# Designed miniproteins, single chains, continued (5): the designs that were tried, part 69

Each design is a single chain, and the fold is of that chain. pLDDT is the mean over its residues in the fold that is shown.

## One batch from the design tools (miniprotein)

Design m18395
Fold by ESMFold2-Fast:
Structure m18395 (fold): chain A 92 residues (1-92)
Amino acid sequence: MDLDAYIRKAEEVLGENAKKLSEEERMLAGFLYTLFQRNDNDVEKVAREGLAELYRFLRDNFNLDIAEATQFIADTSIKLAKLGVLDKVAPS
């Protein structure tokens, strides 16, 4: 699976702030952006249908179990929030 496509998407969405993220954090941010865009930024739809796809993405590409994936999502989301750009990736 080509993870570089998600890195490029994170760079497009976050601009200069993407440089403050690791490659893995950019992959997650790009995937989250794409997931929300495919679901018309509908938070409820993403929560109902998108979360399973997100956990499969993290399992299949990073070998993370549910607990590890949850921690990685939380840590990356906190970092994006501190940078003031979380809403560009995952609308509230």
Scores: mean pLDDT 83

Design m18396
Fold by ESMFold2-Fast:
Structure m18396 (fold): chain A 70 residues (1-70)
Amino acid sequence: TPSVSQIRDSLYSSQTTSQFQQVMDTMKRNLSDSTTIRLMMDYVNYKSYNNHPDFDQIQSIVQKKVAELE
């Protein structure tokens, strides 16, 4: 089972929406819902501050996943 640190590293290393979705699925399987939500929110904030392309798409995906977990 991957550690929270390993999952975080994978999340921040993701370059594409597809890789991001794979990491989110891994988080959902291996972490609590509250930890998953926190990591996803931290990642969205990171992307927002760094002006990454596809931010709107990533934010939309995160919002949908948070709604599914709540």
Scores: mean pLDDT 70

Design m18397
Fold by ESMFold2-Fast:
Structure m18397 (fold): chain A 64 residues (1-64)
Amino acid sequence: MMMSTEEITKILMEVQKKINEYLKNNDLEGALKYLEEKKKENADNPLIQRALDIMKETVLKRMS
């Protein structure tokens, strides 16, 4: 991958911060839409894809 570990970490931290905002506001639909958008934006990065899938699974568990 051409992306540095520092850059990947920064992206994931920003995503996690936004997801935490959605969860705090009980906006589970917004969280899922945001994660799908970020998955499309980072489709070529398998580490980011895997992290986003884990975050999505966590949101879905809160909906059940």
Scores: mean pLDDT 79

Design m18398
Fold by ESMFold2-Fast:
Structure m18398 (fold): chain A 99 residues (1-99)
Amino acid sequence: TVVLTLADGGVVTTEVVGTTATSVTVKVTWDASKVRAVVTTATNLNTGTIRSSAASSAAEVTYTFSGFAAGDTVEITTAAVGAAGTVGISKPLTVTTKA
């Protein structure tokens, strides 16, 4: 789990909720009154491939990023835009797919 706090106080939480040999499932939650939009990016550090998914209205979203190989190292980062136009990027959350 990694928490991003924007300069205007908007909070975005990114959590890895599941892994398989070929996928990583990520749950992102935010304060919808202070955060306008989030983009979560999964980078496969073994291949350099990047996958992203965006959300702007639900205050919570679950993404499943797929197409990985067993034992791949995946870096998860969430970028967010606050209601006042503040932007921020979370610290990376690193996860390994199952063998």
Scores: mean pLDDT 78

Design m18399
Fold by ESMFold2-Fast:
Structure m18399 (fold): chain A 76 residues (1-76)
Amino acid sequence: MEQRRIENRLALVDSLAAAAPQLTPEQVARLREMARRGSSLDDLDQEAERAGVTPQQVSRAVGLRLREISASLPQL
């Protein structure tokens, strides 16, 4: 079950990379490493902002992940 939390965080990072094409592979790798370490969503958001991701792109990535989670858990 813990693995699903990590997978969700990693998928969020991948969604963020898709929403923010300006992210370099190195920056994406840093975010994935933070996700695997169990970093909070706020920590991931902060690193993404430092990497030049806009708040709008972060919001889009979070929204995409919430949709995926809702689809995987039909009852939310």
Scores: mean pLDDT 71

Design m18400
Fold by ESMFold2-Fast:
Structure m18400 (fold): chain A 75 residues (1-75)
Amino acid sequence: SPSEEVNREARRLIMEVVRARNRLVETRSEEDKEALRRAMERLREKLPEVEDPELKEEGQSTLETAERVLADIEA
């Protein structure tokens, strides 16, 4: 169903943000910072389509954690 396809894509994008965040914590490179920003933007664009409240909350929490990591590295 369309909702299942949206949910699968949202879970994939959440995983991409988590992986990009983990790489940035290890490398602290400008390239990995930009990769994390791009992954976050893709997730932000997809979240409004997500109808599952638990998955939507997981996506939002993932973005909030990534924003904190970016802020800490930019400080």
Scores: mean pLDDT 88

Design m18401
Fold by ESMFold2-Fast:
Structure m18401 (fold): chain A 74 residues (1-74)
Amino acid sequence: MRLEEARREGERLVEEAVKKAEESISDGARTVQELVDRAQKDPEVRQILMERADEAAEKISEINAAKRKAELEA
C-alpha cells in the first residue's frame, strides 16, 4: 500500500545523503546512518534503503578518497 510513495521517499533520502556527503564527508556519513535508523521502523522503506545504502556508501567512500588526495596537497 502506497509502496510508490515509500520508494520515492527512500530514493530521495539516499540522494540527499549523497549530496550532503559531497559537501562534507562527516555530515554525509552521519546522514546515511540516520537513514538506516529510520528504515528500521518501516520495512518497505528499509528494503529500498538497504539496496540503495550500498550505492550511497560506495559513493561516500569515493568522495572520501578524493578528499584525502586534496588534503595531501593542503
Scores: mean pLDDT 64

Design m18402
Fold by ESMFold2-Fast:
Structure m18402 (fold): chain A 78 residues (1-78)
Amino acid sequence: PSQEELEEALKIVEDPSSPAYKKLKEIREELEKEKKEIEKLMEEGKISESEAVAKQVGLEIRGIGEELDLALEIAKEK
């Protein structure tokens, strides 16, 4: 899919009336939970700042992938 097709699909999933909106919200809520957990571990000294950054980058990449997969599924229905 083109960047334009992905942007259009993302607008559809962000529509509260769309069935995909619930899935998008769940993806974003889970990522926020995991991000906060990483920040807690860093603040408690259980992981290094470098490890926290690496884990956060990994979460952002995973989140982008999951949102793109959802957008691709919607684009295929067109």
Scores: mean pLDDT 75

Design m18403
Fold by ESMFold2-Fast:
Structure m18403 (fold): chain A 67 residues (1-67)
Amino acid sequence: SEEEERELIIKGQQYAAKAVQAVRNGDFKTAQQYLQKALELTEPVNPELARIIRRQFQQAVEEALRQ
């Protein structure tokens, strides 16, 4: 249902935010685990959002590695 898809998107975005926060904390292992969970939840229902999540995560990694 649309309600179930919306719940998956919200939860996926929460995991995506946790992944970015883990990158900023230098915890790349935890960051990758949260990213995987975010993509598992979002990719089947909204592939475009999953692409945005990957791009934002990659940007966060690049920013962390430049310091």
Scores: mean pLDDT 89

Design m18404
Fold by ESMFold2-Fast:
Structure m18404 (fold): chain A 82 residues (1-82)
Amino acid sequence: SMEPLPDQSFEVSADLSERERAQRITALALLAIGEAINAELAGWEVTVSFDESLGATAARLRREISEENGKRVVRLELTTEV
């Protein structure tokens, strides 16, 4: 049986160098894509959103898991902030 994925949040520290911040934001985006693909292949309904700010110094990946109309739904939200 499919187990519910845990609620998960990853943050990029604002004290990282610009290069390290860009690398971490890219890693979070790739993680979100990988999780979305795996969830869809497992028969979950998946929603992915990305909100990007120019000159971003922080990024967050949020995962929300719910059941709607008897189906398991995962919503992945990647946000960036200045």
Scores: mean pLDDT 64

Design m18405
Fold by ESMFold2-Fast:
Structure m18405 (fold): chain A 100 residues (1-100)
Amino acid sequence: MVYEKRELSDAERAALRRQFDLVVEALEPILARQSPEVQAIVREHLEFARRQIEEGSSHQADMAASAVIGMALELQLHPDMSAEEVEEVKRKLREQIEAV
């Protein structure tokens, strides 16, 4: 039995991109206050999420949008996180996208 995964419409991908852009814009002043190591980790996470929104299945795109919001929330609540702590947050958020 072939299960056809639903691809997102251009309108649905545009809505997720707009949400992503708004979260990134809100995150930028918080991110600018972090160490270079934390900034690098977060920017790599944002680029991964952007790829999932542009190229992923509906599930991957939705989970990627949630992962960006999760990272933004963690940085806002805990602006003094170490690079190691931010890597752990990134790992946990990515597990939701890759879960089978």
Scores: mean pLDDT 76

Design m18406
Fold by ESMFold2-Fast:
Structure m18406 (fold): chain A 98 residues (1-98)
Amino acid sequence: EREEQLKRAREMAEELAKEYGLPLEKLLEILDLVAANTPENLKKALELQFELALEVLKKNGDEELAKKVEELKKLVLEYLEKGLPLTEALKKAVEELE
């Protein structure tokens, strides 16, 4: 069951990479980090997800949204470093930017 779910997730990552021109290697790295399910690996997966989002936005010329995502990344990572859980870090970062 778990192995089949991971296989489907990898296949979906390959389709997303092809459809949206995303770097497959980064998507697979994010998937492996999430599958490992440790706080350190989940933080690394989040950092890579932000990097991927920024690359896509910059490639599409969406400079204003890219700046907002970069500020969100900095705030979320700062709150995680202070020991906040992911959900609280995201909530506080979003509240500061809105």
Scores: mean pLDDT 74

Design m18407
Fold by ESMFold2-Fast:
Structure m18407 (fold): chain A 69 residues (1-69)
Amino acid sequence: SGKPLSKEEFIKYLKELIDYVKKHKIETGLNLLRSILDFLKRMKISDPEFQEIQKEIEEVLAEYEKEKA
């Protein structure tokens, strides 16, 4: 267990990572996002801003899975 550098900065970092995967459509990035999503769900994060990040990741994964099918 560690404290984030800053909640706002950490969330911005995650959003930038999500945007990068969306823009470059990296298949390895999809696996990384899925792992992050599973981790966030297992931690039962109740913070609304983190829940927003979870939804955004899930949406990205759904879009790419749909495109691959």
Scores: mean pLDDT 73

Design m18408
Fold by ESMFold2-Fast:
Structure m18408 (fold): chain A 72 residues (1-72)
Amino acid sequence: MPTLADVARSYGLDLQALQQLMRAIDARDAGDDAAAAQHIANMEKLKGRKLSDQEIQDLFDRLRQAEAQVRA
């Protein structure tokens, strides 16, 4: 099963961009949509490209899956 680092590499994200994306997931799970949007914007700035809603959703699903496997 892919690690968080494997998911980051598949999307061309460095560790800083991955950290921002994980913070966005945590913020959404806490119901803080404003913080989630800011972390996504920070990740996009680090990546140098805006992501589509579909790409963001795919990243969230993959990261949640990888985190669940580590915790299971």
Scores: mean pLDDT 74

Design m18409
Fold by ESMFold2-Fast:
Structure m18409 (fold): chain A 92 residues (1-92)
Amino acid sequence: GSIAEELRRIAELARKYAENADKMSLDELVEKGVSLANAVARLMEIAGLPDLAERARELADKFRQATSKDEAKKILNEVARLAEEGARAVEA
């Protein structure tokens, strides 16, 4: 699929993890969240959007500082929003 299509899939997956956070440990949410944020950063770099890639890396760092599932859920929703923003930027 296109970079935009892949970014939208990441956004959907991030929201799904946030919705199912009660079924996961904090460590699992952080690991999954960091993985998604890093995937967004890589796709943004490939698309020539370094500022959005840096914002994605900052979200990965935020996950490592998360001390509760509620914090991890908030960051997962931020990853979803950034991925959707990136998909729109790639198609612009």
Scores: mean pLDDT 90

Design m18410
Fold by ESMFold2-Fast:
Parts: sequence; structure tokens; C-alpha cells
Structure m18410 (fold): chain A 109 residues (1-109)
Amino acid sequence: MAEAETEALEAGRRLAELVTLPEEVRARIQQVVARGAAAATEAALKGDDEAARAAAERTAEEVRRLIVEAARREAPERAAEVEELAERWGRALAEQIVATARAHAEAAA
């Protein structure tokens, strides 16, 4: 977790420096992450680690798509850099969602 958290913080910080995401996009990202985290936790509580991982990966892909689409509109010249950082941040986000879901499942056991 510590390595994934560090990668998420670094990628997130660089994304914020390259592109200011509209509030609508930020709100949508927060909503997608909340729903994905809930789905991953529910799957983990049922002992379905594959479903929990799949939910986390789908969440990361949707978030990456939202960031890249916003970057292409707001700063098309930086879109390639934002896409690379969004992919790294998305991977760290998926790992964090899975780790949090597992921790909740272990606490409920």
C-alpha cells in the first residue's frame, strides 16, 4: 500500500499541475470512485476477490477516461502527458481500492 499511495500522490500532484479539471469532472470522478469502492468492498465481503479486482479495474479505467477526455478539451497540447499520468494514477487507485476492500473484509471476518 505505501508504494501505491506514494505513486498515487505523485501522479495526482503532476496531473493537477498539468490540467485544472472542471468541477463537474471532479465531482463525477469522486462519484465513480465511491461506487467502485463500494462494489469492490461488497465483492470482497462475499469472498469474491476476482470480482473485487474487476470492480477496482473498471473504476480506474472510467476515471482515466474522464481525465483524458477533460485534458483533450482543456489542454490538448498536454493530453499525452496527462494520459500517461492518468494511467499511472489509475493503477495506483485500483490497488488502493482492492487493498481497502480486503481490509474491510478482514475486519468483518
Scores: mean pLDDT 78

Design m18411
Fold by ESMFold2-Fast:
Structure m18411 (fold): chain A 96 residues (1-96)
Amino acid sequence: SAAAEEQLKRNEENGRLFREKVLEAIRLGEREPGKGEREGAIELLELIEARKRGKRLEDLSEEEIEEIRKSIKEEEVEEVVEKLRRIAEEERAAAA
């Protein structure tokens, strides 16, 4: 099934992007606790929402991006920040 093969590639690409955003948020959070993690979480949520709409973030207008940002709840941002922190702790533990 070509559709299943394409979905697998998208999932792998999403996994890499997620990992890169996690590492970036960790790096920013180490320099400025709270700020970098929150910004990284918002960017990740924007990316996920854009993909649900069948578009890449780069293909969205400023108006569409603003609508996505307005749809993101603070509770969702805090949940993603907590998830990013846990992933960071697991990666640090694995590296030790």
Scores: mean pLDDT 67

Design m18412
Fold by ESMFold2-Fast:
Structure m18412 (fold): chain A 66 residues (1-66)
Amino acid sequence: GADEILAEIRALLETEPGLTPAQIERILALVRAGRGDAAGALAAVSGASPETMARLGELIRRYAEE
């Protein structure tokens, strides 16, 4: 369900060495706010690896479809 996808997003963000706990919570808040805020969430992780960005985009899409 949506909560499981959100937990997977949190786990992915926690693997990024450049993200602080405060940044992770902000990104998760943007994801929870809905599909329009997903672009803001992606922009907030602009320092993350391309692989993490690709996986995050996939998870945000799945969350929006839930």
Scores: mean pLDDT 74

Design m18413
Fold by ESMFold2-Fast:
Structure m18413 (fold): chain A 78 residues (1-78)
Amino acid sequence: MLERERQEIVGEAQRLLAEIHQEDPRLGGADMQGAVARVAELAEESPEKGREFVEELREASVEEARELAHRLAEELAA
């Protein structure tokens, strides 16, 4: 059951980031890929943390979402 919840969270984040990329191509593939990987790590620690990110992304403007994705990608790279 937990694995299914993690996959759902990661899939939703990936879907939202893809929509944002369509509206603002400045969100690059590297930032999208890094952000998805970071959300997967967060969801592995706690599904609640992953869901909080998905909710933040849903409420964010395109600009805010781009900044969020970049920050998460940087956290993964560090």
Scores: mean pLDDT 80

Design m18414
Fold by ESMFold2-Fast:
Order: structure tokens, then C-alpha cells, then sequence
Structure m18414 (fold): chain A 93 residues (1-93)
């Protein structure tokens, strides 16, 4: 789960852009820009974009939420995917 500090940082980043959000695509790109600003690797952002482009929006959402919770910019795409799968499994248990 996101810490109170992580939520405050995310809300502060998103606040100026909220009135301009018109689509799910705009919201998705804004979240990716936040992760990029936090120093996440281009390969991680590419993995999230691949899931979204494939129409797997649930997986894309789980990858984003896992990245936000971990706060680990050096995380590899394979590690992110594994942890997102574990997070999804835990939420069903």
C-alpha cells in the first residue's frame, strides 16, 4: 500500500493536471510521467506501455501501482512484473 508521504507526493504532482484529463490515456501518460520524474528506468516504463498497448489495462494498472508502492527506481522490468503478479495474487487471497 502507498505510504501517506507517497500519496501526498502523487497528489501534489497530479493536482495541476487533473482539470485537463479527458481520457484514460491522459491519466495513464500522467502516471508514467510521475514514475519517470521519480527516476524509474525507461525499460520499466516500456514494460508498462507494452501491457497498455496490448489492451491489458488491468496488468498495466497493477504494474503502475506496484512501482508506486516500491519506490525503487532501479527495479528491472522482470522484477516489476513478478512483484505485480504477487500483488494481484495476494489481493485474491
Amino acid sequence: MLSEEDIEELEAFLAPYLPALRSEEDAFELLLRYLEARGFRPEVLAEIRRAWAAGDRLTAHQLIMTALELREPDLSPAELRRLAEERLAASQA
Scores: mean pLDDT 73

Design m18415
Fold by ESMFold2-Fast:
Structure m18415 (fold): chain A 65 residues (1-65)
Amino acid sequence: SMEEAREALRRALAALPEDREAVLAALQNGDFSGATVLLRELLAVARRLDLDVADLIPLAIELLS
């Protein structure tokens, strides 16, 4: 569900070693070379909840804004 995705992303984003500005830039530009842990966490959440990473990116941007 969207609520489960939002909560999973909130937890994952809070634990990232990358700084918030780099994470937000990667999500907005689709260039994860500067935020590789973010990409791994998005893929893990997508796989666990049977969602596409493309569906998680807008939610992650919302949570960081």
Scores: mean pLDDT 82

Design m18416
Fold by ESMFold2-Fast:
Structure m18416 (fold): chain A 81 residues (1-81)
Amino acid sequence: MRERAEALLAEGEAKKAAGDYKGAADQYRAAAEAAVEAGDLELARRALDLAAEVADAAKNEEDRLHAIMQEIGIASLLAAA
């Protein structure tokens, strides 16, 4: 069971290295679930921390795109006023 958590962590690391932050977050969450099933709460905590870190990286990219779109919209409204 613990070997499943370790394998999922390794998959998450591979996805993170490839720039797939969403995929990495999903694998780290799966690793946390496997770690809980194995009774390894420390490993589960680490996996959740890693999932949060890569999820934040993915969200930051979305937040940047949203901010750019919003700035364009606001500039258009101000130009129309």
Scores: mean pLDDT 74

Design m18417
Fold by ESMFold2-Fast:
Structure m18417 (fold): chain A 109 residues (1-109)
Amino acid sequence: RLSRLVEEGLRRLAETGTSTAETQALGKEAVALAREIAAETRRRLAAGAAPLPREEQLELVEKALERMAELAKADEEALKLMEEQLEEFKNAPAEEQQLAAEVARAILE
């Protein structure tokens, strides 16, 4: 579900070179789903579910960023921003890393 929204939104953005009402709507739906996944992950962790190993978390986020870059046909500037996002992830609190990894997993479905 999230993977399809991200793929369609980024594909359309790459084809048109601009953000349209359709790509904005897809983006809003993707953000809503990402927040829902994050909220569900928080509830599961609070209920005693084991967190993903840090190595697996990092791999999922890295693969999701790579997939998004490919779909968007990202230029050098966009790739640099994605690299900065990965570094920000590495320095984030453990809970935020866990939430980001579960969202990344959903993008990679």
Scores: mean pLDDT 76

Design m18418
Fold by ESMFold2-Fast:
Structure m18418 (fold): chain A 62 residues (1-62)
Amino acid sequence: MVPQSSIKLADQLMNDPSLNDQQKQQVIDSKQQMFDADKKNDITTMTGSSLQLIGIDMDKQI
């Protein structure tokens, strides 16, 4: 099951005006990767995609 917190973070990042088009694409790709991993029950890929979203959020603070 995709973590609700990760979905929430992705949605918040998509609505963040400070993110550029490349960062928004990375959010879309990470969200898609989480859903694909959930379908395959791939916990490792799902966790990695969640960490990637956190990384995007942290990078925008610099």
Scores: mean pLDDT 74

Design m18419
Fold by ESMFold2-Fast:
Structure m18419 (fold): chain A 62 residues (1-62)
Amino acid sequence: SLDLIKQVALHELEEAKRELGLPEEVVEELREKIRNAQSVEEISEVGRELRKILAELGKPVP
């Protein structure tokens, strides 16, 4: 379950990178947070950070 959630989160991050041209530093930081996450809560927090970035850039938020 947690591993599958991590895979989905990583895929969504890669999609956002392609769609928005997010800076490599930002992508790498979020990727490490997902990989090091020990709970669904930690992955959810990374998802919130990504959605906040998307909203600030005026892009579609899932």
Scores: mean pLDDT 77

Design m18420
Fold by ESMFold2-Fast:
Order: C-alpha cells, then structure tokens, then sequence
Structure m18420 (fold): chain A 88 residues (1-88)
C-alpha cells in the first residue's frame, strides 16, 4: 500500500499537471498559503482521480480545511490513515 507521503506526492503531480506548473513549485509553498479558485479546482480533480471523491465533495473538504496548502496535506493524510484502519 502507498504511504501518506507517496499519496501526497501523487496528488501534487496531478495538481501540477492540471495547472501546467512544476511539482516543486507546489511543494515549496508555505502551508498557510491560500489556494486560488483555479488551484481549488485542480486539487478537487486530483482527489477525484486518486481517491474517487466527487469534485463537489472534494471542494467541500478543501473549504472545511481553510483552503490552504496545509489543508490539502491534512486531507491526504486523513484519507491515507483511514485506508490503513480499514485493513484491521
């Protein structure tokens, strides 16, 4: 199974592809950086592709996390932890 770090890296690659920017640009942003509407859409699509979460549900999760880079990391970590708990 993929680790939380591996899942986060896959999500970043999908976001970078949608936005047409280098993945390192996303990784180097501070955790308190607010996401733009375009970035929120790219994150929602990445979560849909990797986890099967609908785009509207993914957008709701992003809003509830404060719409920040750190919020996205928290969402991916929570999903990874939930997947590990299902194996017990």
Amino acid sequence: MLTAEELLNRVYELIAKELGIPVETLKNRPDDTKLTDEEIEAVAKALEKEFGISVPDAKEMIRNSGETVGGVKSIVTMIAQARQERAR
Scores: mean pLDDT 78

Design m18421
Fold by ESMFold2-Fast:
Structure m18421 (fold): chain A 64 residues (1-64)
Amino acid sequence: SEKTIEEIVEELEKVKRTMERLGLSDEAIRERLNQLLDYYSEYYKLSPEEKEEVRKRVEEILRS
């Protein structure tokens, strides 16, 4: 469970870096990361607490 959250976060960080290198807007990056968060939450059947943890980590990624 903790490992799954860290793997999701690591993947989202890589996606953000790739999109930044391609010159995509902050809005496009935010939309893509939120879309992937929804997909991963459903795919891994995350609990409400785990979904909240990942959402918090996504906000941290978007602020960096």
Scores: mean pLDDT 83

Design m18422
Fold by ESMFold2-Fast:
Structure m18422 (fold): chain A 67 residues (1-67)
Amino acid sequence: SQKEKDLYLLELGKKAAELTAKGKYDKKVAEELAKASETESANEEELREESEKAMEELRPIAEKSLA
């Protein structure tokens, strides 16, 4: 449902914000993740693909930062 997608993107944005606040990962990745969340209202299918790609790119950076 739309609510489930909204929650997923909210958590995604929260993780990006936490890592950005610590200055421990690429700012460009954080910006892409935030933009994916913001474009939700425009195109659900495109947003899903963008958020999945952003998440995949963020994962190795997040793991490196947390390790």
Scores: mean pLDDT 62

Design m18423
Fold by ESMFold2-Fast:
Formats: sequence, C-alpha cells, structure tokens
Structure m18423 (fold): chain A 87 residues (1-87)
Amino acid sequence: AEAARQVQAQVLLAQAVIAAAAGDWEKARAYLERARELDPAVTQEQVDELWAALKALSEEELKAMAAKAEADLAAAAEEIAAILAAA
C-alpha cells in the first residue's frame, strides 16, 4: 500500500513538470500538492522549492524536463499496474 502511494506520488510529480512545460501552471501546482498528500516524504518545503525551480527554468529547459518526466511516468505506470494487479 505504501509502495503504491510512493509510486503514485512520483507519477504526480512527473505530471506536474509536464503540465508546467505545457503552460498549465495551475494544474502543475495541483499535482505537486496532491503528491504531498499521497507521500508524506514529499514535504511542503520540497514542493515549494520544486515550484520555484520550475518557474525559474526557460521554456527549452522545461520541455527537456517534461520529456524526461514522460519517460519516468511510463516506467512508473508499469510499476503501478504491477502493484494493482497484486491487490
């Protein structure tokens, strides 16, 4: 159960980066806050630091991070599917 929540939180962090790169900053912030709700190891301080970092990145840097986040999300989806199949 905890492992599934940790993977879901990582998926939400990846989706936040993708949303930020798409210019959807409201959705990006919502994903970061949701990740904190699912995994207490994701602190409010880390969410605020990541948010500030994303806002400071150029459009090119954001797109590069989003491409990596999309790859990480695909890998995380396989882990979530395996966990759900075991439930």
Scores: mean pLDDT 75

Design m18424
Fold by ESMFold2-Fast:
Structure m18424 (fold): chain A 88 residues (1-88)
Amino acid sequence: LVEDPVVGSLISADIAALQSSEEPEEQQAARDLTKALLTLYSKPIEQLSSEELQEIATLLEKAVPYIPSKRSKDFVLNLAPLLREKAK
């Protein structure tokens, strides 16, 4: 998923930008996005529980309105539904 170095680099830059913001909602989006990605890549996707997959999807969806880069936003918007489908 974040094996594309361009997407991985953009997401890292977006998180840094959100962390540097004076807006509390943007700082929270950086925390939500970081937590979601750390959980997602903590183990193989097949070993993630339904609860973990749903939590990741929820955190990603909460962060979406605040993501500065269109490519990062599109990546997250496509990822969250796939995680919810796997949580069935």
Scores: mean pLDDT 79

Design m18425
Fold by ESMFold2-Fast:
Structure m18425 (fold): chain A 60 residues (1-60)
Amino acid sequence: SLAKQQALAELAQKLQELFPEEAAAVLQLLEEDPSLLNEFGVALVETNKAAAVHYLLSKR
């Protein structure tokens, strides 16, 4: 859906801005399995972009 595509793009941008060293690894993970972000990332990005970034980093 359009909302999911926009949320994914916004989260990718925030990853690069806030966590540049970790952004590449997380972006690679999302490229290999976009569904990881789809279920949780859309809701988190809409409510709190920082929380969405921290959630993905917790996958380490």
Scores: mean pLDDT 65

Design m18426
Fold by ESMFold2-Fast:
Structure m18426 (fold): chain A 76 residues (1-76)
Amino acid sequence: MLEEYRAVAAELAALMAASEEARAAAEETAARIQPRVLAEAKKILEEHKDDPEKAQKLVNELLLRAARELLAVARA
């Protein structure tokens, strides 16, 4: 999970560094999805407060999905 996130984040960072359009698109998309991602993360943490390991895994999966969404926009 973390290794996949790191790979996606690295590719996103490289695209944003290479293209001003990619950076703008990724930043605009990040601003748009941030409220949704934060709400989902809060829900996961509250629902799984008695199981921190599961909560962390689900939050990592949420962040990976968000990173992939940003990467898809940056590649467009």
Scores: mean pLDDT 81

Design m18427
Fold by ESMFold2-Fast:
Structure m18427 (fold): chain A 82 residues (1-82)
Amino acid sequence: MKTLEEQVEELERQVEALRRGFDLALANGDKATLRGLIASFEQLRAELRELKAQTTDPELKARLDSLIAEVDRLIAEGRAAA
């Protein structure tokens, strides 16, 4: 079973991978791909919020808050471009 810290690290890697695809879709004006990525980020945001509810560790909470803020920014950028 993965620890909360390992789950946070995995989500950080997943957001980074999706961000690379997002940047490429933005550069190409690929609105269909952007809409799909927005849906993926919304699902990730829900998972991040659930993990935050499970932890009492201030360091992990800060990392999750930072990651949620990044995902929220990407959703907003994608919606503006889509």
Scores: mean pLDDT 84

Design m18428
Fold by ESMFold2-Fast:
Structure m18428 (fold): chain A 117 residues (1-117)
Amino acid sequence: DEAEKKKIEEQKKLQEELRELEVEFGELLEEREPDFSDELLTLIKKALQLLREKFAEKFEDIEVQKYWIELLKKLIEALKNKDFKGLLELLEEAHEYLGAPEEAKKYIEEAKKILEK
């Protein structure tokens, strides 16, 4: 079926883009580790883990894949600019979009409190 083949081809391209962006994001986050307190970095990593787990549950949805690609691009830009407030706001928006667990929201709220001080 040509429609199925087209969907498979689109999914493969999105998966390749996601892999490249995840690598870039991970490398940038490691470079920015000295800019975070251990507590703040731990909360960000915990929130990201829960968001990634929720994304994985919805991975078959092409619109969710496209959302995650756009989110990664924005997170990368925030890290490059050292806009940690913007990074946390993006994670909060991702929590709402994905319907991730309340634990992710709590980690983001705690991270925001540390950053505001």
Scores: mean pLDDT 84

Design m18429
Fold by ESMFold2-Fast:
Formats: C-alpha cells, structure tokens, sequence
Structure m18429 (fold): chain A 65 residues (1-65)
C-alpha cells in the first residue's frame, strides 16, 4: 500500500479536483490511478507549484511501491 499523506480537509478542499482525486487514489492504494492523475496535474499549467510538488511526491512513491 502507498504511504498515507496527512492533509487536513480544509487544505484539501482548496486543491483542484484532479489533485483531490489523486490523493483519494493514493489512500486507496491504486497505483495506476495515481499515475494517471499525476500526468494530468503535472501537464496542467493552472496547477500551483504546491499541487505539482504533491503530485511529484505521490508519483515517486507509487513508482517505488
């Protein structure tokens, strides 16, 4: 299973739906869904640097797990 990243609900609610779906996939241990969401988040120029940092972290964890 993928490591759980603790993000408070109030902070999570500020993230894009794509990043929220990626966090849900990571909590479920769905590596393929994490990879798919990561590609979308990293390709989106409207994503904040913080959102892209979280996506890269989850992507690296999924690739190693």
Amino acid sequence: SLPRIFVPDEVRARFSPELQAMLDAAEAGDKEAVLAHARRVLADPSMTPEEKRIARTLLAMAERA
Scores: mean pLDDT 76

